# Ledger of designs, part 15: designed miniproteins, single chains, continued (5)

Each design is a single chain, and the fold is of that chain. pLDDT is the mean over its residues in the fold that is shown.

## One batch from the design tools (miniprotein)

Design m16494
Fold by ESMFold2-Fast:
Structure m16494 (fold): chain A 74 residues (1-74)
Amino acid sequence: DEEVEREALRELRKALEELGAPEVALELVEAAERGDLAAYEEQTEKLQTLSDEEKQIVLEAVARAAEAVEARLA
């Protein structure tokens, strides 16, 4: 259900904001929420230019946000 997926993405974005996640992580989720493929691709390219350490920070922030959303919606 597209509506349920959009709601999950909204909650994920809020959790990322609360955790102080890097802007790239927020912009990726916002682009996905809007269905903006061009913006999503642009942010994905930015993510690929990050250092391995910066990529790890983004991945950890997203994982922590996803866990928080899962706990809240379960």
Scores: mean pLDDT 73

Design m16495
Fold by ESMFold2-Fast:
Structure m16495 (fold): chain A 74 residues (1-74)
Amino acid sequence: SLDDLLARAEALAREVVDEVERETGVTLSDEQRDEVVRTGVLAALRARSQGGSDEEALEESRRAALETARRYVK
């Protein structure tokens, strides 16, 4: 279901935050962490609305989350 996809996208975005924090040694604030998660979930939703597969939606989620998290650690 779409709800299952969005829950997976949220979990993936949270994993991306943990990965970036571990790689950089920078801890994101709760607000920054929430923004990364929101961005990843919205990217998954957009990909699905454009006819993308669940796999494609999760790839877009990871990409968007990673780009957002990396902006906060610069």
Scores: mean pLDDT 88

Design m16496
Fold by ESMFold2-Fast:
Structure m16496 (fold): chain A 92 residues (1-92)
Amino acid sequence: SDAQTRANGLRLLFAVLRGLEALLELLSERHEISEEDLEVIKARFPELEAQLPAALLELIRRGLLTPEQVEEAAELFEERGELEVAEELRRL
């Protein structure tokens, strides 16, 4: 279904974004990236969301998402009012 396809894409997107956020926090703690550069990168996340659909689907096939990441994604869709997508995420 379209809802399941979107849920799969979002599930993977959040896994990628969480991994990137963890890396950026680590680089910030080591003073390898400035706060200004960190903010610029984070502001680009909506653009990354639009550009990653094909890569997202491939990472889902590899099972790289934790149950915690799936639940975080489901909660975010609930906040946006997309309850059907949230339910499909939890069923994956």
Scores: mean pLDDT 58

Design m16497
Fold by ESMFold2-Fast:
Structure m16497 (fold): chain A 72 residues (1-72)
Amino acid sequence: MKTEKMTYEEALEKLEKEGAPSDIYAAVVRAAENAGGEPVIAENKEKGKFAFKAEEVDGELMIEITTLEEAK
């Protein structure tokens, strides 16, 4: 599994640069709204399956992106 950690703003910029579909953006936003809670799982046929987890660290909202399954 591949896990990346970045700020919420950096996560949104990364998704925009990579041309991520709207369902992936929605999953990141939902994870941010539920910071400190359970990971949000999103699956996209072109990109694969991902887990997004949000946590506030020293007043900064951080997003962890875990690739659970990669699309071909």
Scores: mean pLDDT 78

Design m16498
Fold by ESMFold2-Fast:
Structure m16498 (fold): chain A 89 residues (1-89)
Amino acid sequence: MDEILAEILRKAAEGLREQIEKDNLDGLENIAKSIIDAAEEFSKAKSPEVLEALKEVLRELEEAIEKFPDNEVLKEAAKKVKEIIEKLE
């Protein structure tokens, strides 16, 4: 399970980076919403690989927020990811 979650999170981080490069807010919001929806499952993980992948996702979300600072969906996703990281550490 955790290996699948880590791969999903790495794909999310890659997707966020691609959408940031394209200046595509709709794509960023879609990925952020998926992260918010899956937040409970990520919070149940015990794997260091999931924790590291979450940190990668957080870095990409914070970069997206610098580009779109008024976007509430990106801020909510970053907040959820930060809360999960703090819980898992």
Scores: mean pLDDT 82

Design m16499
Fold by ESMFold2-Fast:
Structure m16499 (fold): chain A 70 residues (1-70)
Amino acid sequence: SAEEEIKKLAEEAKKKFPDYVKKVEEELKGQKPHRLPDSAERFMQLMEEMKLSEELKLKAALKFAIETDL
C-alpha cells in the first residue's frame, strides 16, 4: 500500500538524516496531525510525476509521515 511504502521511505530517511528528523519533530511538536482521505496515494503519485531525487524523496516522505502521524 502507499502508506507502507511511505513508512519504509521515512525509516530510510531516519537512518540517513537523523539531524533532519530531530528538526522536523521539534518544529511540528504541538501541531495537530492532519490527514485528508487518499492523501498517501496522492503523495506517491505526485512524487512519481515530479521525478524527485532520492534524497528529496526520502525527506519529503519523512515530513509527510510526521505531519500525518503515519
Scores: mean pLDDT 75

Design m16500
Fold by ESMFold2-Fast:
Structure m16500 (fold): chain A 70 residues (1-70)
Amino acid sequence: SAEEAALEIVDRAAKEGTVTRDQAVELLMKAGLSREEAEALVDEFSKGRDTLTYEEAVRLAKAVIERVKA
């Protein structure tokens, strides 16, 4: 689910300090988002970097949950 994907993204960033863009995109796609939606959401918070910080991962997770409930 999108909630499970969001929690996994945050958990990885908490444990490792960062989560990669590719990991975040793949987790969101497995949760049912299109590649275009997943990439757009991740890129909004990554600031053009290949990794997201814990704070960016939390913001991404909130945005994912809100978007899939809309």
Scores: mean pLDDT 82

Design m16501
Fold by ESMFold2-Fast:
Structure m16501 (fold): chain A 68 residues (1-68)
Amino acid sequence: SLVTLVQAFLKSKGLRYPMPFLQLVAQYCQEKNLDAHNPNHLELAIKEVCKYFQKHPSEFTEEDLQRY
């Protein structure tokens, strides 16, 4: 799944973030037709999600998923 690819990417960098953040990044990749196997596309998705919500990855909650 896209979420699994996002999780694997972050884990490879020693990063652990809440599941709602991973799901939002995966959803952004799907909506923008970004390739989740491409690290540059994942980095772009992460930046844009954080910018849109004006939050650090660790601050994301289930409410952010429902709002998006």
Scores: mean pLDDT 85

Design m16502
Fold by ESMFold2-Fast:
Structure m16502 (fold): chain A 62 residues (1-62)
Amino acid sequence: MKEEIDKLAKQLEELSKRWEAEGLTDIAKVLREGAEKVRNAKSLEEAQKIVEETFKKVRELR
């Protein structure tokens, strides 16, 4: 389960880097903060909820 949480965090970090390169720095910051929260999650369910909340905030910024 820790490996799955690590994969989710890595995906958010990679998306953050991609969107930062495109000049979307506010969105990139939200994704990076989400990745840090995912890495500190106590369970896979908690990590998935953090990912969902992170993408909700990304949509609200657009």
Scores: mean pLDDT 80

Design m16503
Fold by ESMFold2-Fast:
Structure m16503 (fold): chain A 91 residues (1-91)
Amino acid sequence: EIEELKEEAVEALREVIKEIERLASQGYLSPSLQELIKRLEEAIRLVREGRFEEAKKIVEEIKKLLEDAKNPLAKLLDKPLALLEEAIRKS
């Protein structure tokens, strides 16, 4: 159950990275997008280590930054946040 949530959370975070990379490939590359990818990769590493609360904090910080910037990518973080919250509840 927790291992399934872990794999789902990693997959959801990787889908966000893929979308950011897609935008970068279309000429929307910026230092900010590179930083977001790095932070999301860090969150994935924390999830793999079972450090769900720390991973959730990183994802929440990214979501807030994107929401403050009115960036529609913020919505893509809803699924990984819900999965991380469930993993924390079951831990």
Scores: mean pLDDT 81

Design m16504
Fold by ESMFold2-Fast:
Structure m16504 (fold): chain A 67 residues (1-67)
Amino acid sequence: SLDAETLVMAALVALQEGDGELALELLKRAYEIDPSVIKKYYPLLLQIAEKQGLEEVVEFLKEVEEE
């Protein structure tokens, strides 16, 4: 089974490839398992999502940070 950290690592790869849809699905799954892992990797996730112009991923990450 994929744990939250493995899902975030997969999401980082998807973000680097510019696949915002896959990245968002993986991040949502990671959030359901352990939202603290999103916060742990937040600066890196946000940096890549912003560089790739993946607006939906950026919005999701900002919403998670506000919770």
Scores: mean pLDDT 86

Design m16505
Fold by ESMFold2-Fast:
Structure m16505 (fold): chain A 100 residues (1-100)
Amino acid sequence: KKWSKEEVLEAIERGVEMYEEQKEEIEELEKKYLPKLSEEVREEIERLVRETLESLGVPEEKKEKVIKMILLMAAGMIVENGVPEEEVLKRIRELMERMK
C-alpha cells in the first residue's frame, strides 16, 4: 500500500475540506473521544503525524486539522471497534511510514 506524494497531499487537502465542512461535529467528537486515548498514545500519534506532515511541507494550519482528524480516527478505533491502543499506534506508525 504505497502512495505517491501527490496522492498523499490530495488526501490531506480532502481531509482539511472535511474538517472545515464538519467543524462543529468534529469539535464535539474531540471532546467526547480524545479523553479516551491515554496521554502517552495521544502524544505519540501527534508526534508521528506532525513529523510526517512537516516532511511533506504541509502548512501549520492544515497540520493541526489533520492531526485532529487522525486522533479522532484512532480514538474511534479504540472506543467503537475495541482495538487495543498498541495495535492502533502500530497502524498509525505504518500509515505514516507509507506517506514518507
Scores: mean pLDDT 76

Design m16506
Fold by ESMFold2-Fast:
Structure m16506 (fold): chain A 54 residues (1-54)
Amino acid sequence: MKLAEEIRRLGEKHLTPEQKARIKALENEDTIDAGVEKVKLAVDITVRGILALK
């Protein structure tokens, strides 16, 4: 949905280059731990995006 896409954009602007590199590294890992960490990052991005939307 459009709202989710805008939240994602706002959250991504708050990401540091280091966090973006970490997400890319996690995408290449085929483990449950990598999946969990990726979900945690997605939640953090979403929360920050929602706060920025105000």
Scores: mean pLDDT 65

Design m16507
Fold by ESMFold2-Fast:
Structure m16507 (fold): chain A 63 residues (1-63)
Amino acid sequence: AADAAGEHGTAVRQRIFEALKKAEKEGKTLPIRSEVTGATPDERAEEAARQILAFFKEEDAKA
């Protein structure tokens, strides 16, 4: 089924997946600043995605 919401859900997951692929290809580690918690795998994935995106946003702000 189509994900009509997409913007924060599917888009965030795709950005993280793309960033993970790129980092793995370049031999980089992704800094996760705190532990990932959640009752479901989806919640944990979103929490990890949020942390990773926050890190990239902070790095971008330094540029």
Scores: mean pLDDT 59

Design m16508
Fold by ESMFold2-Fast:
Parts: structure tokens; sequence; C-alpha cells
Structure m16508 (fold): chain A 87 residues (1-87)
């Protein structure tokens, strides 16, 4: 059931972001999981890829020296998510 799989994968990413205090990053990772599932990935593959995206994005934000740099990193991640929707 694709709709149930999307709900479970997205909720897991949202919960991860909430636990870490990075709700915006969790939301972006939830978007990645959703797109991968819509493209035919398994729930497990989508969750693992979304977690990797989340951890890499958190590291990039942590390495940002200013709020402006962090916002640019988030904007780039949003563009990547948009590109996945168009492929």
Amino acid sequence: NLNEDIRKATQKMLDLGKKDGDEVLGLLAAGIARELLLQGASVEEAIEAAKKFYEELRERVKNSKTEEEANRVISEALKELEARRNS
C-alpha cells in the first residue's frame, strides 16, 4: 500500500527532525522519502536514503558559520527535492 508506506516513511523522518530539533531538515528528508517511494523504491530503501540525506544536510548546516549560509544550504536542498519531482 503506497499511501501507507509514504505515511510511515515520512512520519519517521519528521520524528527524527523533531528529536534533533531540526524540524525543517526532517520535513525535507520526508520529501525525499516520498519521492523515492513514488519512483518505485522500497520503504526500507527510501528510509535509508532519506536518513543519509538528513545526516549529510545536518552536517552542512552545522558547518555553516552564519544563519545566511545555513539558509542557503536549506534552499539548495529544497531545489534538489524539486529536481527529483521533475525526474
Scores: mean pLDDT 81

Design m16509
Fold by ESMFold2-Fast:
Structure m16509 (fold): chain A 81 residues (1-81)
Amino acid sequence: MKLYTELVADDLDVDKDGVVSVERVIAFLRGAGVEDPEAVAKSYDKDKDGVLTMEEVKELILELISKVDPEFAEFERSLMP
């Protein structure tokens, strides 16, 4: 069974190419109630290539979960390889 973090990351990777566009990440963050979704998404785009890797997307999701439910975030992280 996939973890919640994996399911969300997979849903964002609509093309199944292992990367997610910054535009899609911004839309996700806006839906999640993040106050500055553009700044947060761009901070994870370290290479400034307009996409995030699946690893960066999963870290972003875990960080968001940790702000609302830190115990659940720790649980998800403990089960990730």
Scores: mean pLDDT 74

Design m16510
Fold by ESMFold2-Fast:
Structure m16510 (fold): chain A 99 residues (1-99)
Amino acid sequence: MLEEETEKYLEKTRELMREGASVKEIAEAVSKAAEAARKSGNEELIKRVQEEMKEAVRKGVEIVRRDKELSEKLKKMSDEGMERIKEAVDKVVEENLKK
């Protein structure tokens, strides 16, 4: 019963990681697996959940870190794009004023 519940939430955790789900969803699934394993009292199952929890946390942190870096890069590209447009417009205006 509790071993089946643990396995169900471990499988859910693996699916969420494959789908690129949110850190919150991954953490919630792993937490439910850990709770079921603790209630079972099975030491081998608890150790397995701990290993998978460490992996899920590691992947979750990597996803959040990557999203922040991507968000910062997109903002910088947008700012640089606007600056390039201004520079091109200023050049056209300056060339027309010299005629």
Scores: mean pLDDT 65

Design m16511
Fold by ESMFold2-Fast:
Structure m16511 (fold): chain A 68 residues (1-68)
Amino acid sequence: SARKKELEQTYQDILETAKRADVEGQAVLLGLGTEVLGELTKIDPSYKKEKEELERKREELLREIEER
């Protein structure tokens, strides 16, 4: 669907932006990516695993920030 392609493009744009962000910016962007994957999972349940992996990565990053 057009909506699925739009969400997939938004997710890829978020990942590309995150590669150039600092650690705190990465945490924010991964949070946005998780929200986009949440919408994708409602359309296509195969995205559930990727969403869970991104949530775990964000939690680890937030832990690193808190330990500073």
Scores: mean pLDDT 85

Design m16512
Fold by ESMFold2-Fast:
Structure m16512 (fold): chain A 71 residues (1-71)
Amino acid sequence: SSAFNREIGLSLARMSYSITKQTLKTAPESEKQKIVDETIEIIQKLRDKGLISQAEADRLIEELRRALEES
């Protein structure tokens, strides 16, 4: 069902965000941008597959960019 697919998509997107946020705490400064960019690409692919909405993707991408700035 679409509701089940959305729940899985959101769980994957949130897990990717959480892992990246934790990784940024210990990652070398030179690698942080690449780590964030790779996670943004994962979120965009989930959006493109219809597993999350555009608004959900945009929110998580903004949270990732903020996490990078705060790291």
Scores: mean pLDDT 87

Design m16513
Fold by ESMFold2-Fast:
Structure m16513 (fold): chain A 101 residues (1-101)
Amino acid sequence: EEKKKKAEEFIKLAEELQRLVDEGTPDQVADYGRELVESGEVDKIVEGAKYAAELGINEDAIGRTLRALGAMAQAMKERGDTEASDKLVEAAREIARALSE
């Protein structure tokens, strides 16, 4: 029940992340990526994605999130924000490992 709610919240967030990456400027994408790292929201994204993978709920949302995190990390790195970019890359690796289960 708790896991399912977190997975569903993650799926909604995944859609918002994809929209931001598709429609946002590189600066907006990089700024949002930094906010995710600084707020600790990255850890919640990883947790929600792991629950979605465990429950078999919407693997396409996990794939979209991996692409969005990768795009954010790239935008941040291009702005010289390498430390925060590395944190997003590590989060994406953790999510990918859960999907490969």
Scores: mean pLDDT 80

Design m16514
Fold by ESMFold2-Fast:
Structure m16514 (fold): chain A 69 residues (1-69)
Amino acid sequence: SPEEIERVRKELEELGKKISELQAEIDAYNAQGTPEAKAKADELRKELDELIQKEGEVSRRLFTLERQA
């Protein structure tokens, strides 16, 4: 349905925003050059990897829905 496609598109957009924000935060920590900041960046990198995987799943769902419409 058009409503389902729109909902999934919004979910994908929100995931993209979170990924971009998290990447910027990782870059900021890495720029500090301290072991403590590196440890924080490593933690956030794991969260980033999970979000990227979820984005891929949601993107595939959107592709399937658009092909059925």
Scores: mean pLDDT 86

Design m16515
Fold by ESMFold2-Fast:
Structure m16515 (fold): chain A 67 residues (1-67)
Amino acid sequence: VEELAKRVFFAGTPQQQEAAKLIAKLVLEAAYTGDPELREAARRGTQLMREGKVDEALKIAKEALDK
């Protein structure tokens, strides 16, 4: 996760960087609130980023944070 974030932050596309930032925010929100829905969305979003599905990861992060 940390290695993926570093790569995206320094050499990723703007879309990958935005997705990484939103997923990081989602992970922090899940940790502070203890909301199981946010925690599940953070886990799924991280998995999608690892699979290179940036658009799907962005969508999940935006929907979860819009709640």
Scores: mean pLDDT 72

Design m16516
Fold by ESMFold2-Fast:
Structure m16516 (fold): chain A 87 residues (1-87)
Amino acid sequence: SELEKLEEKLKYLVELSKENFEYLVENNLPISSLESAREQTKKAIEELKEEAIKKGIPEEKAEALRDKALKEIEKAAEEAKKKLKEK
């Protein structure tokens, strides 16, 4: 279903973004790089939500999945930011 495809795409994007945040921390890259990665991921999440709605997924369901993905990304980004500041 289109709903299952959205869930799968969001899960994959969140996982890749978390791996990227870990890479940024491990390689001691600037906080600005983390903030850029965070914003790019948030835009990609919003685009996936908008595309899913256009394909017939109910807005409330697409928004709930978007909100869950954003919450996971914001938590991961804030933890990565703390680790970068501790250096």
Scores: mean pLDDT 87

Design m16517
Fold by ESMFold2-Fast:
Structure m16517 (fold): chain A 76 residues (1-76)
Amino acid sequence: YRSLVKGLLSEAKKLGLEESVKILEELLSKEKIDAEDVIETLKKIKKILLENNTDEDLKLATALEELIKLLEEELE
């Protein structure tokens, strides 16, 4: 999960998503990252993106929703 979160952090920095960057950096500060931590973090970022209501943010929010579903399936 750490590599996945680092990839998302890099993309968030490129897009100037400062709030999402802070959330992802906080997740990476944990010694252990499990799937549930990632799912909760992605849900928070998705909400922020949906509140911005731009076409690019909506596209990214949709991609995150798909990733959340895949991770939730891994837990079950």
Scores: mean pLDDT 75

Design m16518
Fold by ESMFold2-Fast:
Structure m16518 (fold): chain A 81 residues (1-81)
Amino acid sequence: MDPATEEAIRLASELLERLAAGEPVPREELRRVLDEIIALAKQSKDKEKAIELLTMAHVMAEAAGLRELAAEARRLRDELE
């Protein structure tokens, strides 16, 4: 797996584990982590994994009210088809 995809999966897994444990994640930290995941997904050479990561980022950004970030994740995912 390429390093960008590997790092994005690591960040996504850590974030999901924290949320599943009921840990409060501050909105600004959530924004920063999702922004990094989106940036890494753009660099990913694994199309299928990039689509999964962008889909997750879109859903989480929408749930958090991070509308601009959600729109970017959705646009990038749609570009990958």
Scores: mean pLDDT 83

Design m16519
Fold by ESMFold2-Fast:
Structure m16519 (fold): chain A 92 residues (1-92)
Amino acid sequence: LNEAQLEEAIETARRAIATEEDPAVRRAAEASLRLLEGARAGPEAYLRAVEEVLEEALELMRKRGASEEEIEEAERRKEEILEELRRRIAAA
């Protein structure tokens, strides 16, 4: 993605958040916005944004009464994603 495409994606996400009445769709748009803004700011900012989004998703699962097995699977997936991103940042 070039900078113009990234800025357009950010603006699209902001409009979706402002106009969407469905809480689930709005939450997804908010998560997308954080990831896009992180990507614009740099690799470390992107890593922080991913970590925040994944942690919020886990909290939502807990509040909705997800099973211990579902939460454990989500925690493993989160750790795998973060480890992959850390490796890529370190290699760059």
Scores: mean pLDDT 77

Design m16520
Fold by ESMFold2-Fast:
Structure m16520 (fold): chain A 89 residues (1-89)
Amino acid sequence: ANPAAIRALELVMEVARKNYKLTEEQEKKLRDFLLKVIRGEPVEIKSEAQKKLAEKIRDLAYGKKPFTPENEAELRKLAEEFVKEFVKS
């Protein structure tokens, strides 16, 4: 398994769980989306927030950017923006 990819995924899931009481279905849908992103699989992008989050996850998962405090903070912010839209859908 790619440790950086797993770290990015679990950080996004942590942000979602901290800010929202997710249903089992919401948690599964979010995790399925994140798994597709880290695997480089095609995903349907429906919003700018979703696109930015997917790009940041790929940058970290594929080693284009390191896991610094600054990059973790940016990932958390992008996760918060996307999850806010996601839970309203």
Scores: mean pLDDT 83

Design m16521
Fold by ESMFold2-Fast:
Structure m16521 (fold): chain A 78 residues (1-78)
Amino acid sequence: ADLAAHKVTQALVDAGAVTPEQAENIVRKAAKEAGAEVISLRVTPLTEDGQPVLRVVAELKDKETGETAIAGAVVPAA
């Protein structure tokens, strides 16, 4: 059930510095490849220790089981 959430989180972390649009595209692609639907997606620009970051939170629904999972990461902002 958590495979899609794991893949989304890994894809975000592996991408490094991203724009909000790139973060959304990464989430949607990783979720689709894992057989999940994106129910909600929130990308919030923040500042941590004077550095611009994006907080990305996605709610995913497994297409096979119908179960939901939350994926998230804080990544550098491009």
Scores: mean pLDDT 81

Design m16522
Fold by ESMFold2-Fast:
Structure m16522 (fold): chain A 76 residues (1-76)
Amino acid sequence: SEKLEQAQKELEEAKKSNSDTLIGYAYRKLGDVYKELKNYDLALENYQKALEIFQKNNDTEGVEITQKEIDKLKEL
């Protein structure tokens, strides 16, 4: 999966940058990719990691968008 490889590479680059904001967005993108692949368990895990980072950084937009994706995933 080219999208998965790209998202994983973006997370690695975000971790190298030591930017919590970029790491949060990279985890959210991984969640989106896993959701497209219908791997809902891994999608949820990555969204939860993104949510934790956005909450810690007081990124209200990141929190709201990520929570919305988690809620959709739980609706099935």
Scores: mean pLDDT 87

Design m16523
Fold by ESMFold2-Fast:
Structure m16523 (fold): chain A 103 residues (1-103)
Amino acid sequence: MEEEIERIAAALTEGDIASLAYNMAKLSEKYLKEDPEKASKYGGYATSLEWALRQGRLDEAKRIAARAIVEDNIPFADRPLTLEELQAYIEELRKKWREERKK
């Protein structure tokens, strides 16, 4: 399993990681009202990947992304994303999370 994670991590590009993080952010939004635990899990992955990419910590982002692929079978988005597109979506999601906590 760890060998598989390292192999997948080595093959991932920044665009692949951003695409994966976007899909995890979408899953977080989908589960926001239905399953707060799942929303928190997927949102945590998405924000961790966005942060690592923004900090230039590509190796760390690759390992997080590869683990999510192997353990949670998270699909890539239908197209590669830019970091700017990912950041915009994550900030919108954070706003939705804050509004939900005002309940």
Scores: mean pLDDT 76

Design m16524
Fold by ESMFold2-Fast:
Structure m16524 (fold): chain A 89 residues (1-89)
Amino acid sequence: KVKEIVEEAVEAEYEFYLKVLKDDPYAEKLAEKRKEKLLEEMEKLSEKEQLERVATYAEQLAEAAKALGDYETAERFEKIAKEAKELLE
């Protein structure tokens, strides 16, 4: 369940990054490297630390998506942040 939330958060960021850099010829390479780095960092953390990081990142990305007018992506990140917080005691 923690792994599923982490994977969903990383995938949501990957898709959002591709949307933001739509016209950049390096968008896919940059998004893929970002995804790989985040997954490597998450593997080094405890489940609690992973949830805390996901909650923080998802909230920040939800605000960024709202600033860009992408309310669908913002709702996705808000849901991820909520689910991560619900698993934190």
Scores: mean pLDDT 81

Design m16525
Fold by ESMFold2-Fast:
Structure m16525 (fold): chain A 92 residues (1-92)
Amino acid sequence: MEELKKKAKENIAVLKDPNASESDKKKALKNLEDIILTSKDIELQLEILEELKSVPKSEDLKLFLKRIAGVSEDEKVKKKAEELLKELFPEE
């Protein structure tokens, strides 16, 4: 759905914006989580996760990726979220 791709890009842009408030960034992550978990478009879900590699690291991003890895029903999406967790937030 073209509307969901546009919404995803807008929320990712908020996460990349150094002037965005913490509240706006949390809303952006929640919107992306809702898009991933409710969308049937696996390609869109993977595209969103790939774009998150360029977002500044935060605890909220780490928790987001953990939730997607734990809750997603699609094995490719789950694996991508797990790979991003290991790449961006290696086990301490």
Scores: mean pLDDT 81

Design m16526
Fold by ESMFold2-Fast:
Structure m16526 (fold): chain A 79 residues (1-79)
Amino acid sequence: SEKEKLRELARSYIDEAKYLIDQAKQAMESGNKELAKKLADMAIEVAKRARELGRQAGDPELVEEANKLIDEAKKLKEQ
């Protein structure tokens, strides 16, 4: 179904956002604050796409997961 395709795409973007957050954390640990902020910004944008796809799919758990990733990435930018 179209909703299942949207869920799969949303999951793909969630995985990408998680990867970018992990890379941002590693950049922070290595002292590269500028790279960490750039990666965190990318993670926010990718997670927002996942959130919209989750909304279109009618999947509140995907929306919640995407929101948690957005919040995590925003906190990384504040460090």
Scores: mean pLDDT 90

Design m16527
Fold by ESMFold2-Fast:
Structure m16527 (fold): chain A 71 residues (1-71)
Amino acid sequence: SMAEELRRQAEALLKKARDLYAKSDLFLSISKGMKESGDTKTADQNEKKAEELRRKGDELLEEAKRLLESL
């Protein structure tokens, strides 16, 4: 059914968002370690990567919410 297809699409988007948030958290952890070691340039690069991944995750989350609300 169309409802089952939309639910599957929403679940796929939620999974992708979770994966992006997990990667973002990993880059933030790396950034913290680099700052503690004095490598502020590498820390900043990893923090920017984390921010980008979080933004992409948020976009997918909003898309999934819209699909689920249409059910």
Scores: mean pLDDT 88

Design m16528
Fold by ESMFold2-Fast:
Structure m16528 (fold): chain A 98 residues (1-98)
Amino acid sequence: DDEQLDIDSYKVIISLVDPNKKLTDEEIRNLSKEEKIELLTKALKKALEENDIGLVRSVLVELLRLKGASDEEIQALRSMSDDEIKEKAKEFIKEVNK
């Protein structure tokens, strides 16, 4: 589901997670679902540490879409306050880091 996060958005996320790693447009297009989830999970943790709520929201929405969240759940996430989305992201990270 690259329609929400385009190639340029993934380049920003990759740079945030690993500043020394640069992927081509073709490599980004060829990322597996598992590779996208791993990358986005690392980006979510980094965005939370930097208090970048806009990035937290965008990354969390895409992560949950890739994990099979419904359109209704995605719309609910987009409508959350900054505090609600931050708490939701912290909950997600706790579950992944078990």
Scores: mean pLDDT 78

Design m16529
Fold by ESMFold2-Fast:
Structure m16529 (fold): chain A 70 residues (1-70)
Amino acid sequence: KKAGELAVEEIRRFANGRDTVTVKLAVNAAIAAGLKYDKEEGLKHAERIRQAAGGRDTVTVDEAIEAALA
């Protein structure tokens, strides 16, 4: 739960006020957050974001946040 909140903060920071981000950017944000608390949890959040994207190149910031918190 705390790990997911850090991933959310990092995703929002990388989005820099945009509604949409690339899947690569959202994944990198989740991994970067993981380096602060638990690398394994960061990789799990990254995988959830990829699954939510369903093969798309971009996701909404809200989709990325929901995936990280799941």
Scores: mean pLDDT 76

